Designed miniproteins, single chains, continued (5). Designs and how they scored, part 80

Each design is a single chain, and the fold is of that chain. pLDDT is the mean over its residues in the fold that is shown.

## One batch from the design tools (miniprotein)

Design m18766
Fold by ESMFold2-Fast:
Structure m18766 (fold): chain A 73 residues (1-73)
Amino acid sequence: ATELIQKANEYRKQAEKAREKGDYEKAISFYNQAIDYVKQAIEENPALREAFQQYIDHLNKEIEELKKKIEEK
């Protein structure tokens, strides 16, 4: 679980950097990769499901905001 969350955090950081550069498509891709690793972490440690689900919900909100920015361009 810890290694998967570390990978999720690294992809989230890459998504944030892409977002700062205005590369919204790339940022969405990195956020989706982060979500995939968080989902794998939930499968390995179901006791942390609630906290990890909150993290997924946060990442999904970031993706939705970026999709709106793409539609506005």
Scores: mean pLDDT 83

Design m18767
Fold by ESMFold2-Fast:
Structure m18767 (fold): chain A 111 residues (1-111)
Amino acid sequence: SVQEKLDEMLSAFLNEDYDKAVELAEEILKDPNVSDEEKIFAYLLKAIAYLRKGDEEKAREVMRELVEKYPNKKELIDKILEQLANFVSPEEVDRLRRMIEEAEEELKKKK
C-alpha cells in the first residue's frame, strides 16, 4: 500500500539508510495512486537524504523537479516542510527553503 511505502521510506531515513530512503521515494513518486501531499513529502525527504549524503547537486535537482511539478503549491509545500521539521534540523529545513527559492527564480528566468 501507499502508506506502507511511506512508512518504509521514513523508517529507512530515520535509520540513516539514505540510499534506501531515496529508492523508496522514487517508487512513491512513480505511483499514480499517491497524492500530491505524499509526493511532495517524498521529494522533500529525498532531497534531505541527498544532503546528508553530501550530494548537494542532486538535492538541488530534486528541488527543481518539485518546483516544476508543483509551481502553484507553495502553501502545501510550506505545510509539509513544517511536518518534516519534526524529523530534521531547522538548518536542513532552511537549506531546502533556499533551494526551492533558487529553483523558482531559475524557472522564472527560463519561462
Scores: mean pLDDT 85

Design m18768
Fold by ESMFold2-Fast:
Structure m18768 (fold): chain A 85 residues (1-85)
Amino acid sequence: HMKEEKEKYLKEAEELYKQHPDDPVLRIIYNEIKSFYKLDYPLEVIKILYEAAKEAFSTPDPGKRAYIYRKALEEARRVLGKAAE
C-alpha cells in the first residue's frame, strides 16, 4: 500500500513539472521527490515535498516560492529525525 501511494505522488509531481518545465523550483522539488522515492524514504516526507511543489506552483513570487521549498525541507528533516531517532 505505501509503495503505491509513493508512486502516486511521484507521478503527480512529474505531471506538475511537465506542465511547467522551465520552473526551477518545481524542477528541484520533483528531483528531490524522485530521489526520496528511489531511496525508499517515508511517505510523509514525499508528501511534504509534493505539497510544497503544489503551493510553490500557485505562488508567483520567487522569494515566497524559495521560502515554501526551504520550509518543506525543514519539515521533512523534522519527520526524518523523529523516525530515525
Scores: mean pLDDT 74

Design m18769
Fold by ESMFold2-Fast:
Structure m18769 (fold): chain A 88 residues (1-88)
Amino acid sequence: PLAEMIRRGAEREIAYLKKLGDQYPEAKPLYDKAAELVREGADHTIRALEGSPEEGAEHLKRASELRKQAGKYIDEANKVVKEYEEKK
């Protein structure tokens, strides 16, 4: 079902972000925060699919906001990694 596909996709992305945080300790807090926001966004998307159309609209809006915030943390984490690698 669609909700399971969304959950699996989020779980895979969260696992990948956590793995990056373990590889780059300098960026770990940013990747961990992004993983948290990805999980929350997925939860809201699933609630949107399971609820009424009115409830779904609010949950999709919240999911979009959380996804945007997750993207910002990923971008900052990637910048930290780049700066670390350039230092050698």
Scores: mean pLDDT 85

Design m18770
Fold by ESMFold2-Fast:
Structure m18770 (fold): chain A 65 residues (1-65)
Amino acid sequence: SVERLEETIRELEKSRKELEEEIKELEKQDPNDVRKQIFLNMFKISLSSTELLIERIKEKLKELK
């Protein structure tokens, strides 16, 4: 239903904000730390995937409305 899709978008938006906060905290750490670079790359990939999923659900909502 439309309501469930809108609820899913809200949950994904929350996850997006949490990932953005994690990235900001990691960026404050030593730039030469290889572990930091690995975690940054992982979180950035997760952020991109989450944003893509939000957009796909939004497009589906437009078709239903």
Scores: mean pLDDT 82

Design m18771
Fold by ESMFold2-Fast:
Structure m18771 (fold): chain A 58 residues (1-58)
Amino acid sequence: SKAELLRKQIETLREDIERLKRNRDEYKARGFSDAQIEAALKAGEEEIERLEKLLEEL
């Protein structure tokens, strides 16, 4: 169902955010700034909120 696809997408984004948080120092060593990492985390959290709102409207 559309709800199952949205839940899977939300879970994937949560996994991506947790991976970025766990490997933050590795990303900085590869040339990502703290500001870039924080922007990526914020964008991911905002996308989760958007998808959760869509899920509530089903």
Scores: mean pLDDT 87

Design m18772
Fold by ESMFold2-Fast:
Structure m18772 (fold): chain A 100 residues (1-100)
Amino acid sequence: IEELVNKSLEEINKIIAKLFREDAEKRGLTPEEYTARALIVIGELWELEQDTSLSPEEKAKRLRAVLDELGFSDELKTAVLIYFFKLMGLSKEEILKLLK
């Protein structure tokens, strides 16, 4: 987990892509089905980025709930959360607190 927070956005994106493929294979989902789920996640990330009323903790809870509903693995959910908050400019310490 801490190792992921130290990686660049480009490296985390590659890890997400790998975990996404592995999750699809383990669950018997097609690439097309997981692509549809990825679009839902992208939409949620965009909406949360524009929301000024929610704290980072509230955004983490909402994003985690969406990823849980989509059936993402714990490892993939963690990678997506780290990517989003790092993209938003949060520090390593702030991100680690949100992963509790």
Scores: mean pLDDT 78

Design m18773
Fold by ESMFold2-Fast:
Structure m18773 (fold): chain A 98 residues (1-98)
Amino acid sequence: MLTEQIIKDIEDALERVRASGGADAPKARELIELHKLIVERMEKAVERLKTGSEEDKKRAELMQKNLDELKANKPKVDSLIEELKREIDRIQAEQAAA
């Protein structure tokens, strides 16, 4: 569900940035950074848990499944993030030119 929630959050952020004329850009940027941070933290956690107890290894397997789902959807997520960044940049450039 984490992957589905991230995709939805990015799609919703894109709609809000468009509807608000860029007013929601700071929140959209926070979402992008949060997504990067979550992936990095999960990768580090999996590596640590793999060397732990039997319980830790089981947690690593569950977390790895979530990471695999995120990585499988990475092209779609990256495409949406790129679209969101381009939209923010375009709106801000238009406002700076006005």
Scores: mean pLDDT 77

Design m18774
Fold by ESMFold2-Fast:
Structure m18774 (fold): chain A 66 residues (1-66)
Amino acid sequence: MTPAQIAKGLLDIQKGIQLGAEGKKTLAEASDQATLNKGIGLTLQGIGLLVEGGLLLGIPVPDLPS
């Protein structure tokens, strides 16, 4: 694991956390379908960045069959 990989992994995780928090806030304020869909989209994007950041840091993620 290189210092550059650690730095990138941490940045991806921070960005994922920010998107997840924004999605959660949007979902908490959702009173219509469009806002609900936006909150779900932001949350899923955040999860994706957390997974990529975790992989860069060498953290194993479970491979779940679809």
Scores: mean pLDDT 76

Design m18775
Fold by ESMFold2-Fast:
Structure m18775 (fold): chain A 85 residues (1-85)
Amino acid sequence: MKVTLIYTSGEKVTLEEKVGASKEAEILGLKVKFTVEEILDENHLLIKEIVELEDGKKYEIKMLYERVAENVYKLKEILEVKKIE
């Protein structure tokens, strides 16, 4: 089943609700790769985001998303931010 993730900016990303499913999107001009890292329960997804900045630096962000409708999740909490490149 495909679900829509709503980002803090209101931008939307649609991907499969399955561990390891990923989608690349452009958020506020930045290249972002979304990956379902874990399905924690019926209403919560752990999403790993890899954000590439304009200067080539990369960050790994782990985010908790909460179900707000049948096929829609909204960002609830940022759990971790790590520089990787």
Scores: mean pLDDT 84

Design m18776
Fold by ESMFold2-Fast:
Order: C-alpha cells, then sequence, then structure tokens
Structure m18776 (fold): chain A 92 residues (1-92)
C-alpha cells in the first residue's frame, strides 16, 4: 500500500489521508491490524516529514471517540505497540 511506498512523498501523503479519514471509526477498527504495523514503521521512518505525518495521524486517531475503547477491545496488541511507538517518536 501507499504507506510502504519507496517514495517518502507518497508515504507522507498516505499518512495525511489516514489522518483525514480517522473519523471513519468502523473502517479504522476493522482495518487496524493492516494499518498499525505500517504506522509503527512510519514513526521510525528515515524522512522526518514522514515521521511528523505519522505522529499527526496517530494523534488524530486518538482524538476520535470512542475509537480507543474499541481498539483496546478488538486489537489490544497492535494498539499497545502503536501507542508505545508514537511516544518514542515524540521524545526524539
Amino acid sequence: SALLDPDPAVREAALKKLAEEAGDIEKLVKEFPKIAPPLVVALHDPDPRVREAAIAAVEEIKKVEPVLEKLRKEHPEELKKLLEAVEEAKRA
């Protein structure tokens, strides 16, 4: 998918689109096991613009009520890894 594209501009654009679509709770929860691993990779991306876009996307997801509660129930392992990765990225 675009989140794993070799072009950093494509990865940045995909992350911005993900942040814009964060309000689609049903789609986000359903697709989370497919979205979370590329997001963790993007939070450690060598391009700082991709890392900033990934942090912004995770923060937009965290603002969506009640998405965190649904993710803790449906995908606790993926959520834990993503939240740990974003806190590490924000400290760098």
Scores: mean pLDDT 80

Design m18777
Fold by ESMFold2-Fast:
Structure m18777 (fold): chain A 81 residues (1-81)
Amino acid sequence: MQIGAGSAVAEEGKVVTVRFPKALPEKVKEAIAKGVDGSEKKVEVVKMERVKLPVGEATVVEVLAKGVKTGEEVDFIIKAE
């Protein structure tokens, strides 16, 4: 089940930080990087942290952008178990 999506500029082999404007579950099954061409690649979730904001909670997710093109704007889709 898709539980969040966020966009970021990818850099191959680097950790990319994606912020979701809602609390996500404590455990994430997988993250998917979706390119502008519609291609989907599974990426590793390195870290996930909930942050408390005045307007509610957000989640900061760090993903390893392995196998994605550097400088491309990529949609990161987070899936729960």
Scores: mean pLDDT 67

Design m18778
Fold by ESMFold2-Fast:
Structure m18778 (fold): chain A 94 residues (1-94)
Amino acid sequence: MEEELFELIEKRLKEKEANGEKITPDDVLARAYYIYYKIKKGEDVSEEVTPELLRMAELILEIDELIKNKSTPEDAERARKLRDEVVELAEKLA
């Protein structure tokens, strides 16, 4: 189900870009989550991503590891700072 949802999101974004529609920060975030999902599955994304999208996906992976492996206050604070960086990158790419 999640795989189908991410594929639908990416298809929608490609259609928006092809039609000259305005890309939003939420659209960029959705694309970064799709790349994160593919990396988590062990798929190669190198031909499909810009350095900025890859950076966002890597940050999302680090956040996921922090919240799953250790729920310390320090890990939560680090995850918050990484989430802020992801949002800032999405706003810059929109």
Scores: mean pLDDT 73

Design m18779
Fold by ESMFold2-Fast:
Structure m18779 (fold): chain A 113 residues (1-113)
Amino acid sequence: DLRELIARAVELGREVVELAREALKAALNEDIESLRELIRRLEELRRELEELAARTDDPRIRELVRLADELVRALKELLEALEKKEPLTKQIGLILRVIGIIIDLERLIREME
């Protein structure tokens, strides 16, 4: 049932956005342990979205997977930058990229509701 698959994708997408906001807060507080755990949880949600996308040809669910994958990659780059104590300018650039992905996710989720 496509309606149930879309509803599940919206639910998973909302959880991705919530965890992404928590990950940004952890990054801003230089809480490396919390950031690493949140990235792990986001990777699990990304895999669930991929499995869901495989069950349908809905382009919005595929776009959710793409944005979730980009979010995980951006957060991993931010984690590495924090662990290596990279310049603040590089950290800010990565933070802005994560914020942009969150905005795109929120917009897509609203379109699917």
Scores: mean pLDDT 89

Design m18780
Fold by ESMFold2-Fast:
Structure m18780 (fold): chain A 85 residues (1-85)
Amino acid sequence: MLDEIAERVLNSAIQVLQIISKDDPEFNSYLEEMQKAVATMNLPEALRKTIEILDEVIKKVKNPAHKATLQSLRDILRGILELME
């Protein structure tokens, strides 16, 4: 179901941001905000908030591989949100 796919992609975004935050602690605040959104918001609101957080992280992340991975995840989440609306 679409909800299961959305939850899996959200969890993937959290996992990638956890890896980035271990290497660069400046991203810990974004990780905490994303985890809170996924835990407390309904699914479409969690998707919107995660996309906003990913946009901010993408602007600040310096590693091109991390940037490309985050851009891919953001685009997938945007596609899922469009299908839910």
Scores: mean pLDDT 84

Design m18781
Fold by ESMFold2-Fast:
Structure m18781 (fold): chain A 89 residues (1-89)
Amino acid sequence: SVDEIAEEIQKLVDDGSSAQEIADYIGSLILQKPGDPVVFTHIERAMDLAKALSKVKLSEELRKKIAKILDERFGDTVEGQIVISALLS
């Protein structure tokens, strides 16, 4: 659920995880994990990620760092653009 995703991201932030670790977690929800039957989830998952990110307290610096990492990996996808836009809003 959106709330479960928001709680997990907030936990990573509160535990002092790096921007790379947080970006890796977010990216893992967009792309197939090893063993998953689905290569890409639909745009709806990216929208749920964007909603989750709106609930998380992130510093401006962390938001920008996470957005840069995600842009390098997913910036050419619609799903990536939805998530990056939410981080930079």
Scores: mean pLDDT 76

Design m18782
Fold by ESMFold2-Fast:
Structure m18782 (fold): chain A 76 residues (1-76)
Amino acid sequence: EAARRAAAEAARAELLARAREAGRPDVLAEVEAAPEEVFYLLALGREYARAQRDPAEAEVEEALALAKKLGLYLPP
C-alpha cells in the first residue's frame, strides 16, 4: 500500500510539473482538484502498459482518460 501511494504521488507530482512547465494554471488546478485515487490508477495504468498485466481495466481506463483529457498523458 505505501509503495502504491508513493507511486501515485510521484505520478501526481509529474503531472503537476508538466502543467507548470506548460504554463497552464487551469490544468494545474484541475490536477490539484483530482482525487488521489486517480493518480493511483494512472500509476497502475503505466505499470499495465509496461508489463501488459491486467489490473482492473475499467478503473485504469478511466484514470488514463482523465489524464488524456487534461493533455498530460505520457505513455510509458
Scores: mean pLDDT 66

Design m18783
Fold by ESMFold2-Fast:
Structure m18783 (fold): chain A 114 residues (1-114)
Amino acid sequence: SSLLERARQLGIEAAKGGVDAAKKYLEEVLSQTTDLPVLAAVIKGILEAYKDKLKETPLKEVRDLLNVAIDAIQKALGLPSRNAAIEHLLNSPELSPQWKLDLRSAVFVFQLTD
């Protein structure tokens, strides 16, 4: 949808400002919605921005940014851990199969689980 595409683009723009800018933007989004497809689109945009810059951006910065996003979702949904937040996203019927594959790949590559 156009709303999800806009959310993805805003995630890309937030990622350009670094971890603190991305965190502030995620907190703003979470104050307006708990809609998982919108949150997923923002995270997808952040991932896409850093995917293109991986040669210039240290892996730890990408991991830290993804942990900030997952922690924000954990807090918004009242979940007990990052692993619980990841599991909730992977089991959500509102999220596309392709997005779930992208998240599984990121979890594996960046070791986002405890």
Scores: mean pLDDT 69

Design m18784
Fold by ESMFold2-Fast:
Structure m18784 (fold): chain A 94 residues (1-94)
Amino acid sequence: MMDPGLLALVEAGLAAVKARHPELRGVDDAAVLALFTALAAEHDLDLRAVGEELGIDPNSQDLNDFYLFFAALAVRAAHPELSLAEAGELARRL
């Protein structure tokens, strides 16, 4: 079941990423939501563990870490051949 609040969060995060990185504008918001949901379920909703795997802290008070978290998810959705760590590294180099 799709949480409207979670969908809104993903859409807002991706809109910010796509505004800065035109190469990611083709990434499907539904694909990122599915990836986020799968990772959250795999880690028992521990978003800190997901962030650590990406090399980004989603609970940081720094808005830049929040942005990088969604940038890494967008990169992974666009490049499913990459590991989560590789997607996070590529997102930091954008």
Scores: mean pLDDT 70

Design m18785
Fold by ESMFold2-Fast:
Structure m18785 (fold): chain A 64 residues (1-64)
Amino acid sequence: REVKRLEINAAFLELTAKASESFAEIARKREKNGEEVARQSEESARLSREGSERLRREAEELRR
């Protein structure tokens, strides 16, 4: 049950990272001040990916 919660949270963070990456791409293409917005979104995506990887490792350790 803990493993399943960690997996769901990891998947959610991964989806959040992908959404932030897509938003950054759109911001760069469509907004004049998109560079700042894109940079913030990319940083947010990076943190979400790191969090996702961390939770996946914890889930793997709990399976053992």
Scores: mean pLDDT 78

Design m18786
Fold by ESMFold2-Fast:
Structure m18786 (fold): chain A 78 residues (1-78)
Amino acid sequence: MAVEDMTEEELLERALLILTSSDLAFQRRYFPRLSDATLERLATEPLDVARLRELLAEDGIDYEQLREMLLAYEAALA
């Protein structure tokens, strides 16, 4: 499914998949709005959609900013 057409939950699921398969350098490159505190929590805690939603809210990241980061990631793969 195209990132432009994803629902909020689909964006979270896509981001979760990318983050769980990524190292810190990759996370910082494609999710530059995530705080170091959030990245540390993601490295030390099991990831689920609810936890990711909470961490994004703590960092002040809205769903359109998340969509923009996912679009940048997909563009880098093309």
Scores: mean pLDDT 78

Design m18787
Fold by ESMFold2-Fast:
Structure m18787 (fold): chain A 60 residues (1-60)
Amino acid sequence: MLSEPLVQLAKELLAQGLSRDNIVLKVMDYARDELKMSPEEVFQQALQVNELIEELEAQK
């Protein structure tokens, strides 16, 4: 399941008008550097964030 800090970050970056690719990259950087996640966990969270952005775009 997607981490709450990463959900908040993704929503904030989407509100700022960043592209999906840039949002995913920023989320990966945050998960690695701030949350100290493993590379596998970072990649898994990135996939979940991509799906979240698709859902948010479908709602708006």
Scores: mean pLDDT 79

Design m18788
Fold by ESMFold2-Fast:
Structure m18788 (fold): chain A 80 residues (1-80)
Amino acid sequence: SLEERLEEAIKKIKELIEEAIKNNESVDEIKKKIDAFLEEFRDELLKEGVPEKEVKEMVKKLRDEAIEYANELLEKKKKE
């Protein structure tokens, strides 16, 4: 299902963010990795014939989840 596809993508992008932060990558590098992941995810869904409106909604949810998670982990790092 599209919901399961989104959940899998959220898990993968969170793992990507965790690794980047653990490796002390810059905020700019983390942002570039998030943007690249979102572009690839959008392209895959469009190639598979998912309607543009649904792709836009899924990409927005994935982006929002990724940004919130990255901010949470970066704030935690600043406090330690």
Scores: mean pLDDT 85

Design m18789
Fold by ESMFold2-Fast:
Structure m18789 (fold): chain A 78 residues (1-78)
Amino acid sequence: KIEELAEELAEKVIAEALKRGELSEEETYEAIDPETLETRLLDLKELYELAKKVIEEQLKKIENDPENREKNLKVLEE
């Protein structure tokens, strides 16, 4: 299920970034909300929810265009 995959991938990405010291629980991160298109400062929990949404949308695009699967997944990993 796309929602389950997006949740697992978002958890993994955030956990790996925390392990590498690229993220901190005390920091906020500037990001664009995909629903409102407004720039917001996100805490770690909000960043996770945003990553989950982005990954879910990318997975839906991959289902519609399998030829771009590797390219879209690479963008999410990098």
Scores: mean pLDDT 67

Design m18790
Fold by ESMFold2-Fast:
Structure m18790 (fold): chain A 85 residues (1-85)
Amino acid sequence: NAQQKADEYYKKSVEYDKEGKLEEALNWYRKAGDFYSEAGEYDKAIEAYTKALRLADKLGNKELVPTLIGHLLRAIGDKIDAELA
């Protein structure tokens, strides 16, 4: 399911990040964030998108930064909505 895929993708992103494979790590953090968001695991989605944003900034990927900020803000909003339910 979405959470199982997110956990696998997050694990891959952490391993690539540790190896300095930043572009690969960024792509896996993004995918992990997307699947965590779909699974309703908003805290994990926020963490994954935050790490992806850090890497996008470090890599100078100026096009991806606004997209990741948008995903991060949406995950934060979804978390707040879930807490108020």
Scores: mean pLDDT 85

Design m18791
Fold by ESMFold2-Fast:
Structure m18791 (fold): chain A 87 residues (1-87)
Amino acid sequence: MPSLEELLAELEKLLEEIKKKVNDEEVERQIDELMALLRDPTASAGEIFAAASELAQLVMELYPNDEELRKLVEEVFRLVEEIVRLR
């Protein structure tokens, strides 16, 4: 099974792909917030999932018909769920 560090690295890679495709300052801020929460041992699963959900909503509002971004957002949720389970 992948380590917590390996899952975080994979998530960072996906989030960088989203940053490159969207090139939006607010999306970048929400990504940075999500990563900060994932690195904070006191952050709750609820706070982490709320941040991931807000990021997903913003990306899909900006690019509602972009299938590639939708797949990246879905993969982000999958990795966040796996990371939260290992914490």
Scores: mean pLDDT 82

Design m18792
Fold by ESMFold2-Fast:
Structure m18792 (fold): chain A 98 residues (1-98)
Amino acid sequence: DIPIDPSEFTEEEIRELHLFVLRLFLRLLEDGVSLEEALEEAERFAREKGLKEEVVEAIKLALRELAARLAAGADPAEYLADIDATLKVSGLRREDLL
């Protein structure tokens, strides 16, 4: 639920942003990267794509909330299943992002 204004992005740019966010979630859930590394990647992507501060802060908030839930004992497998379901709608798999 990243707030994106469709009038400012092409369909391809929106798709690229969506896939990038899912990749960051997968790296936190599966690859064991730190929250700090994921936040740094989000900021780098935002600078390269010229994303609005609101979008950048929404991505960072989503990453922090996921990390906090995992620290509180949430099962990573449930989030991975949701990501798999989202990617399947687009004909993609986790290995296509990692």
Scores: mean pLDDT 75

Design m18793
Fold by ESMFold2-Fast:
Structure m18793 (fold): chain A 61 residues (1-61)
Amino acid sequence: SLDARIRALLDGLLREELATGAVVDAAALAQMASQLLGQPVPVSVVRDYLRERGLPLGRPK
């Protein structure tokens, strides 16, 4: 299960990454979320989030 606060943060981070054309990387998103929240966010949580959103776990295009 994904905490609603983590989901909201990941939604914002993903929107920014897609807007810049960057490659979406679960590990990089987990690291950014961990820094912003001040607590560790596991990569598995981010991978589950990306799967739920229907996004690839590697390169988006």
Scores: mean pLDDT 71

Design m18794
Fold by ESMFold2-Fast:
Structure m18794 (fold): chain A 71 residues (1-71)
Amino acid sequence: ALKKAVEEIKKKLKEEGVEVDESVLEKMAKEVDKDGDGKFNLDEWEKLTLLLLNADKDKDNVITKEEFESL
């Protein structure tokens, strides 16, 4: 279930032109999908997107593990 959530998030991020490290995606999916069923609410998805945008300090649409952990 967690891996499916990560894949879905990764797919949507790729459509927006954003790349995120796999380790970061796994951690973020775990925080958003607290039920572990691979589903998350619109509010949770929006919060995830905002977190990614805030982590992208270089505006390269690339989120590294270090940048995410600095949040």
Scores: mean pLDDT 64

Design m18795
Fold by ESMFold2-Fast:
Structure m18795 (fold): chain A 101 residues (1-101)
Amino acid sequence: SERKEEQLKLQLVIGELRAEIYGDWKALEEAKKKAGVPEELVEEVKNMSKKEKAKLLIEELERELGRKLTAEEAAELVEKEALEAGEPEAAEKLREFLLVA
């Protein structure tokens, strides 16, 4: 399924961002194995630019909200949610990442 493939790519991008913020690369590898992510998708995501990864996250937010978002609007929404979750380091890094789109 094309949608399932997009969801797996999104989870890989989020997992990479969390690993960069918190240094938990082992949790990312274990999550990939548990989810049964195809090696082809892992390689595809690895070869994506930061801009392409940021656009993928924005597209998912647009689907959840049912409307188009600018990179700035997406960054503000994700920053707010991360701050409300008690993750200020994630809020800062996610904002910087999404503004690359």
Scores: mean pLDDT 79

Design m18796
Fold by ESMFold2-Fast:
Structure m18796 (fold): chain A 66 residues (1-66)
Amino acid sequence: SMEEERKKKIEELLKIAEDTFQRLYPEDLVKQAVEEMKKAAKENPENAEKDILRIWLKAQVEYYLK
């Protein structure tokens, strides 16, 4: 049940990140970042929330440093 609750929260976080990100940034950037977030969540579930936020922040920072 804890594993199921965690999985649901990770799915909610990913949805919020994707929905928010796509309103502010180009489609290609959003797609790449979201795919990376999903991959990180699958590979390291224990760090999923932190990895999702790290990837999301990094994508935004790198976009403005071009």
Scores: mean pLDDT 82

Design m18797
Fold by ESMFold2-Fast:
Structure m18797 (fold): chain A 98 residues (1-98)
Amino acid sequence: SLEEKVREAVQLVKDAIDKMKNAKTLEESKKIAKEAVRKVGEMLDRPEFEEYVLEEIDKAKTKQEIINIVLTGFIELAVDLGFEEAAAEIQKLRDEYL
């Protein structure tokens, strides 16, 4: 179901942020972020989200910018899909990491 896919996407984003926090280079952080964004975009059938967020990740110059891009992108996607609880959960994560 869409609800199950959104819950899986929330966990995937959380796992990606944890991996990015432990990444030693900007390029490693971008690789982790892009992989997560592609999986979320494919799972939720949102190619526009995937294309936009991947472009923003490529422009990022710091790990914190990448984390903010991924979290903000997912919050906007979750709100658009009507999953306010998922958006709120990721907003709390954003507050912890930024």
Scores: mean pLDDT 87

Design m18798
Fold by ESMFold2-Fast:
Structure m18798 (fold): chain A 82 residues (1-82)
Amino acid sequence: ARAEALAARAELERALAQAPEALEKAKEKGEEAVEKIKRVEELLRLILAGASAAALQRLAGLPPAEAREVEETARALRAALA
C-alpha cells in the first residue's frame, strides 16, 4: 500500500516536472491545447498540495463531484504516506 502510494506520488511529480515540455509542444497545436495543459498542471499542483474539494472548486473550477474524487484520492495518498 505505501509503496504504491509513493509510486503514485512520484508519477504525479514526474508529470508536473514534464509540464513545461508538454506546454511547449501544445503551443504548436494552438491556444486550446495550451489551456488544457495549464489546467492539468494546476490540478497536479493542487493534488500534490493536498487541496480540499472546496479549494479545488474555487481555484480550478472543478464540478463538485470531480473535486470530491480528486480530494479523496489526495487524502488516500497522504494517509498512505503518513
Scores: mean pLDDT 66

Design m18799
Fold by ESMFold2-Fast:
Structure m18799 (fold): chain A 81 residues (1-81)
Amino acid sequence: SMVEEAEKRLEEAKTLPPHLRTHEAVNLALWALSTASDEEALEILKLLFKTLSPAERAAVRTAIERFGTPRQRALYREAEA
């Protein structure tokens, strides 16, 4: 599943330097919002919020606010709640 792929990518990212971990976190969030169903995207975003550092979360938020559609921003805000 896309959720299982996201879990694997997050685990692999733990071994990366901080700048590449941040890049991977942003890419994962945008990939989920662009490719997954709303239900799967919400599950993946909740997984990200549980796993990511505050700095990585801030980078994800900035990317979604900058590059996301109104629907994608709404899903992100729902996952934060």
Scores: mean pLDDT 84

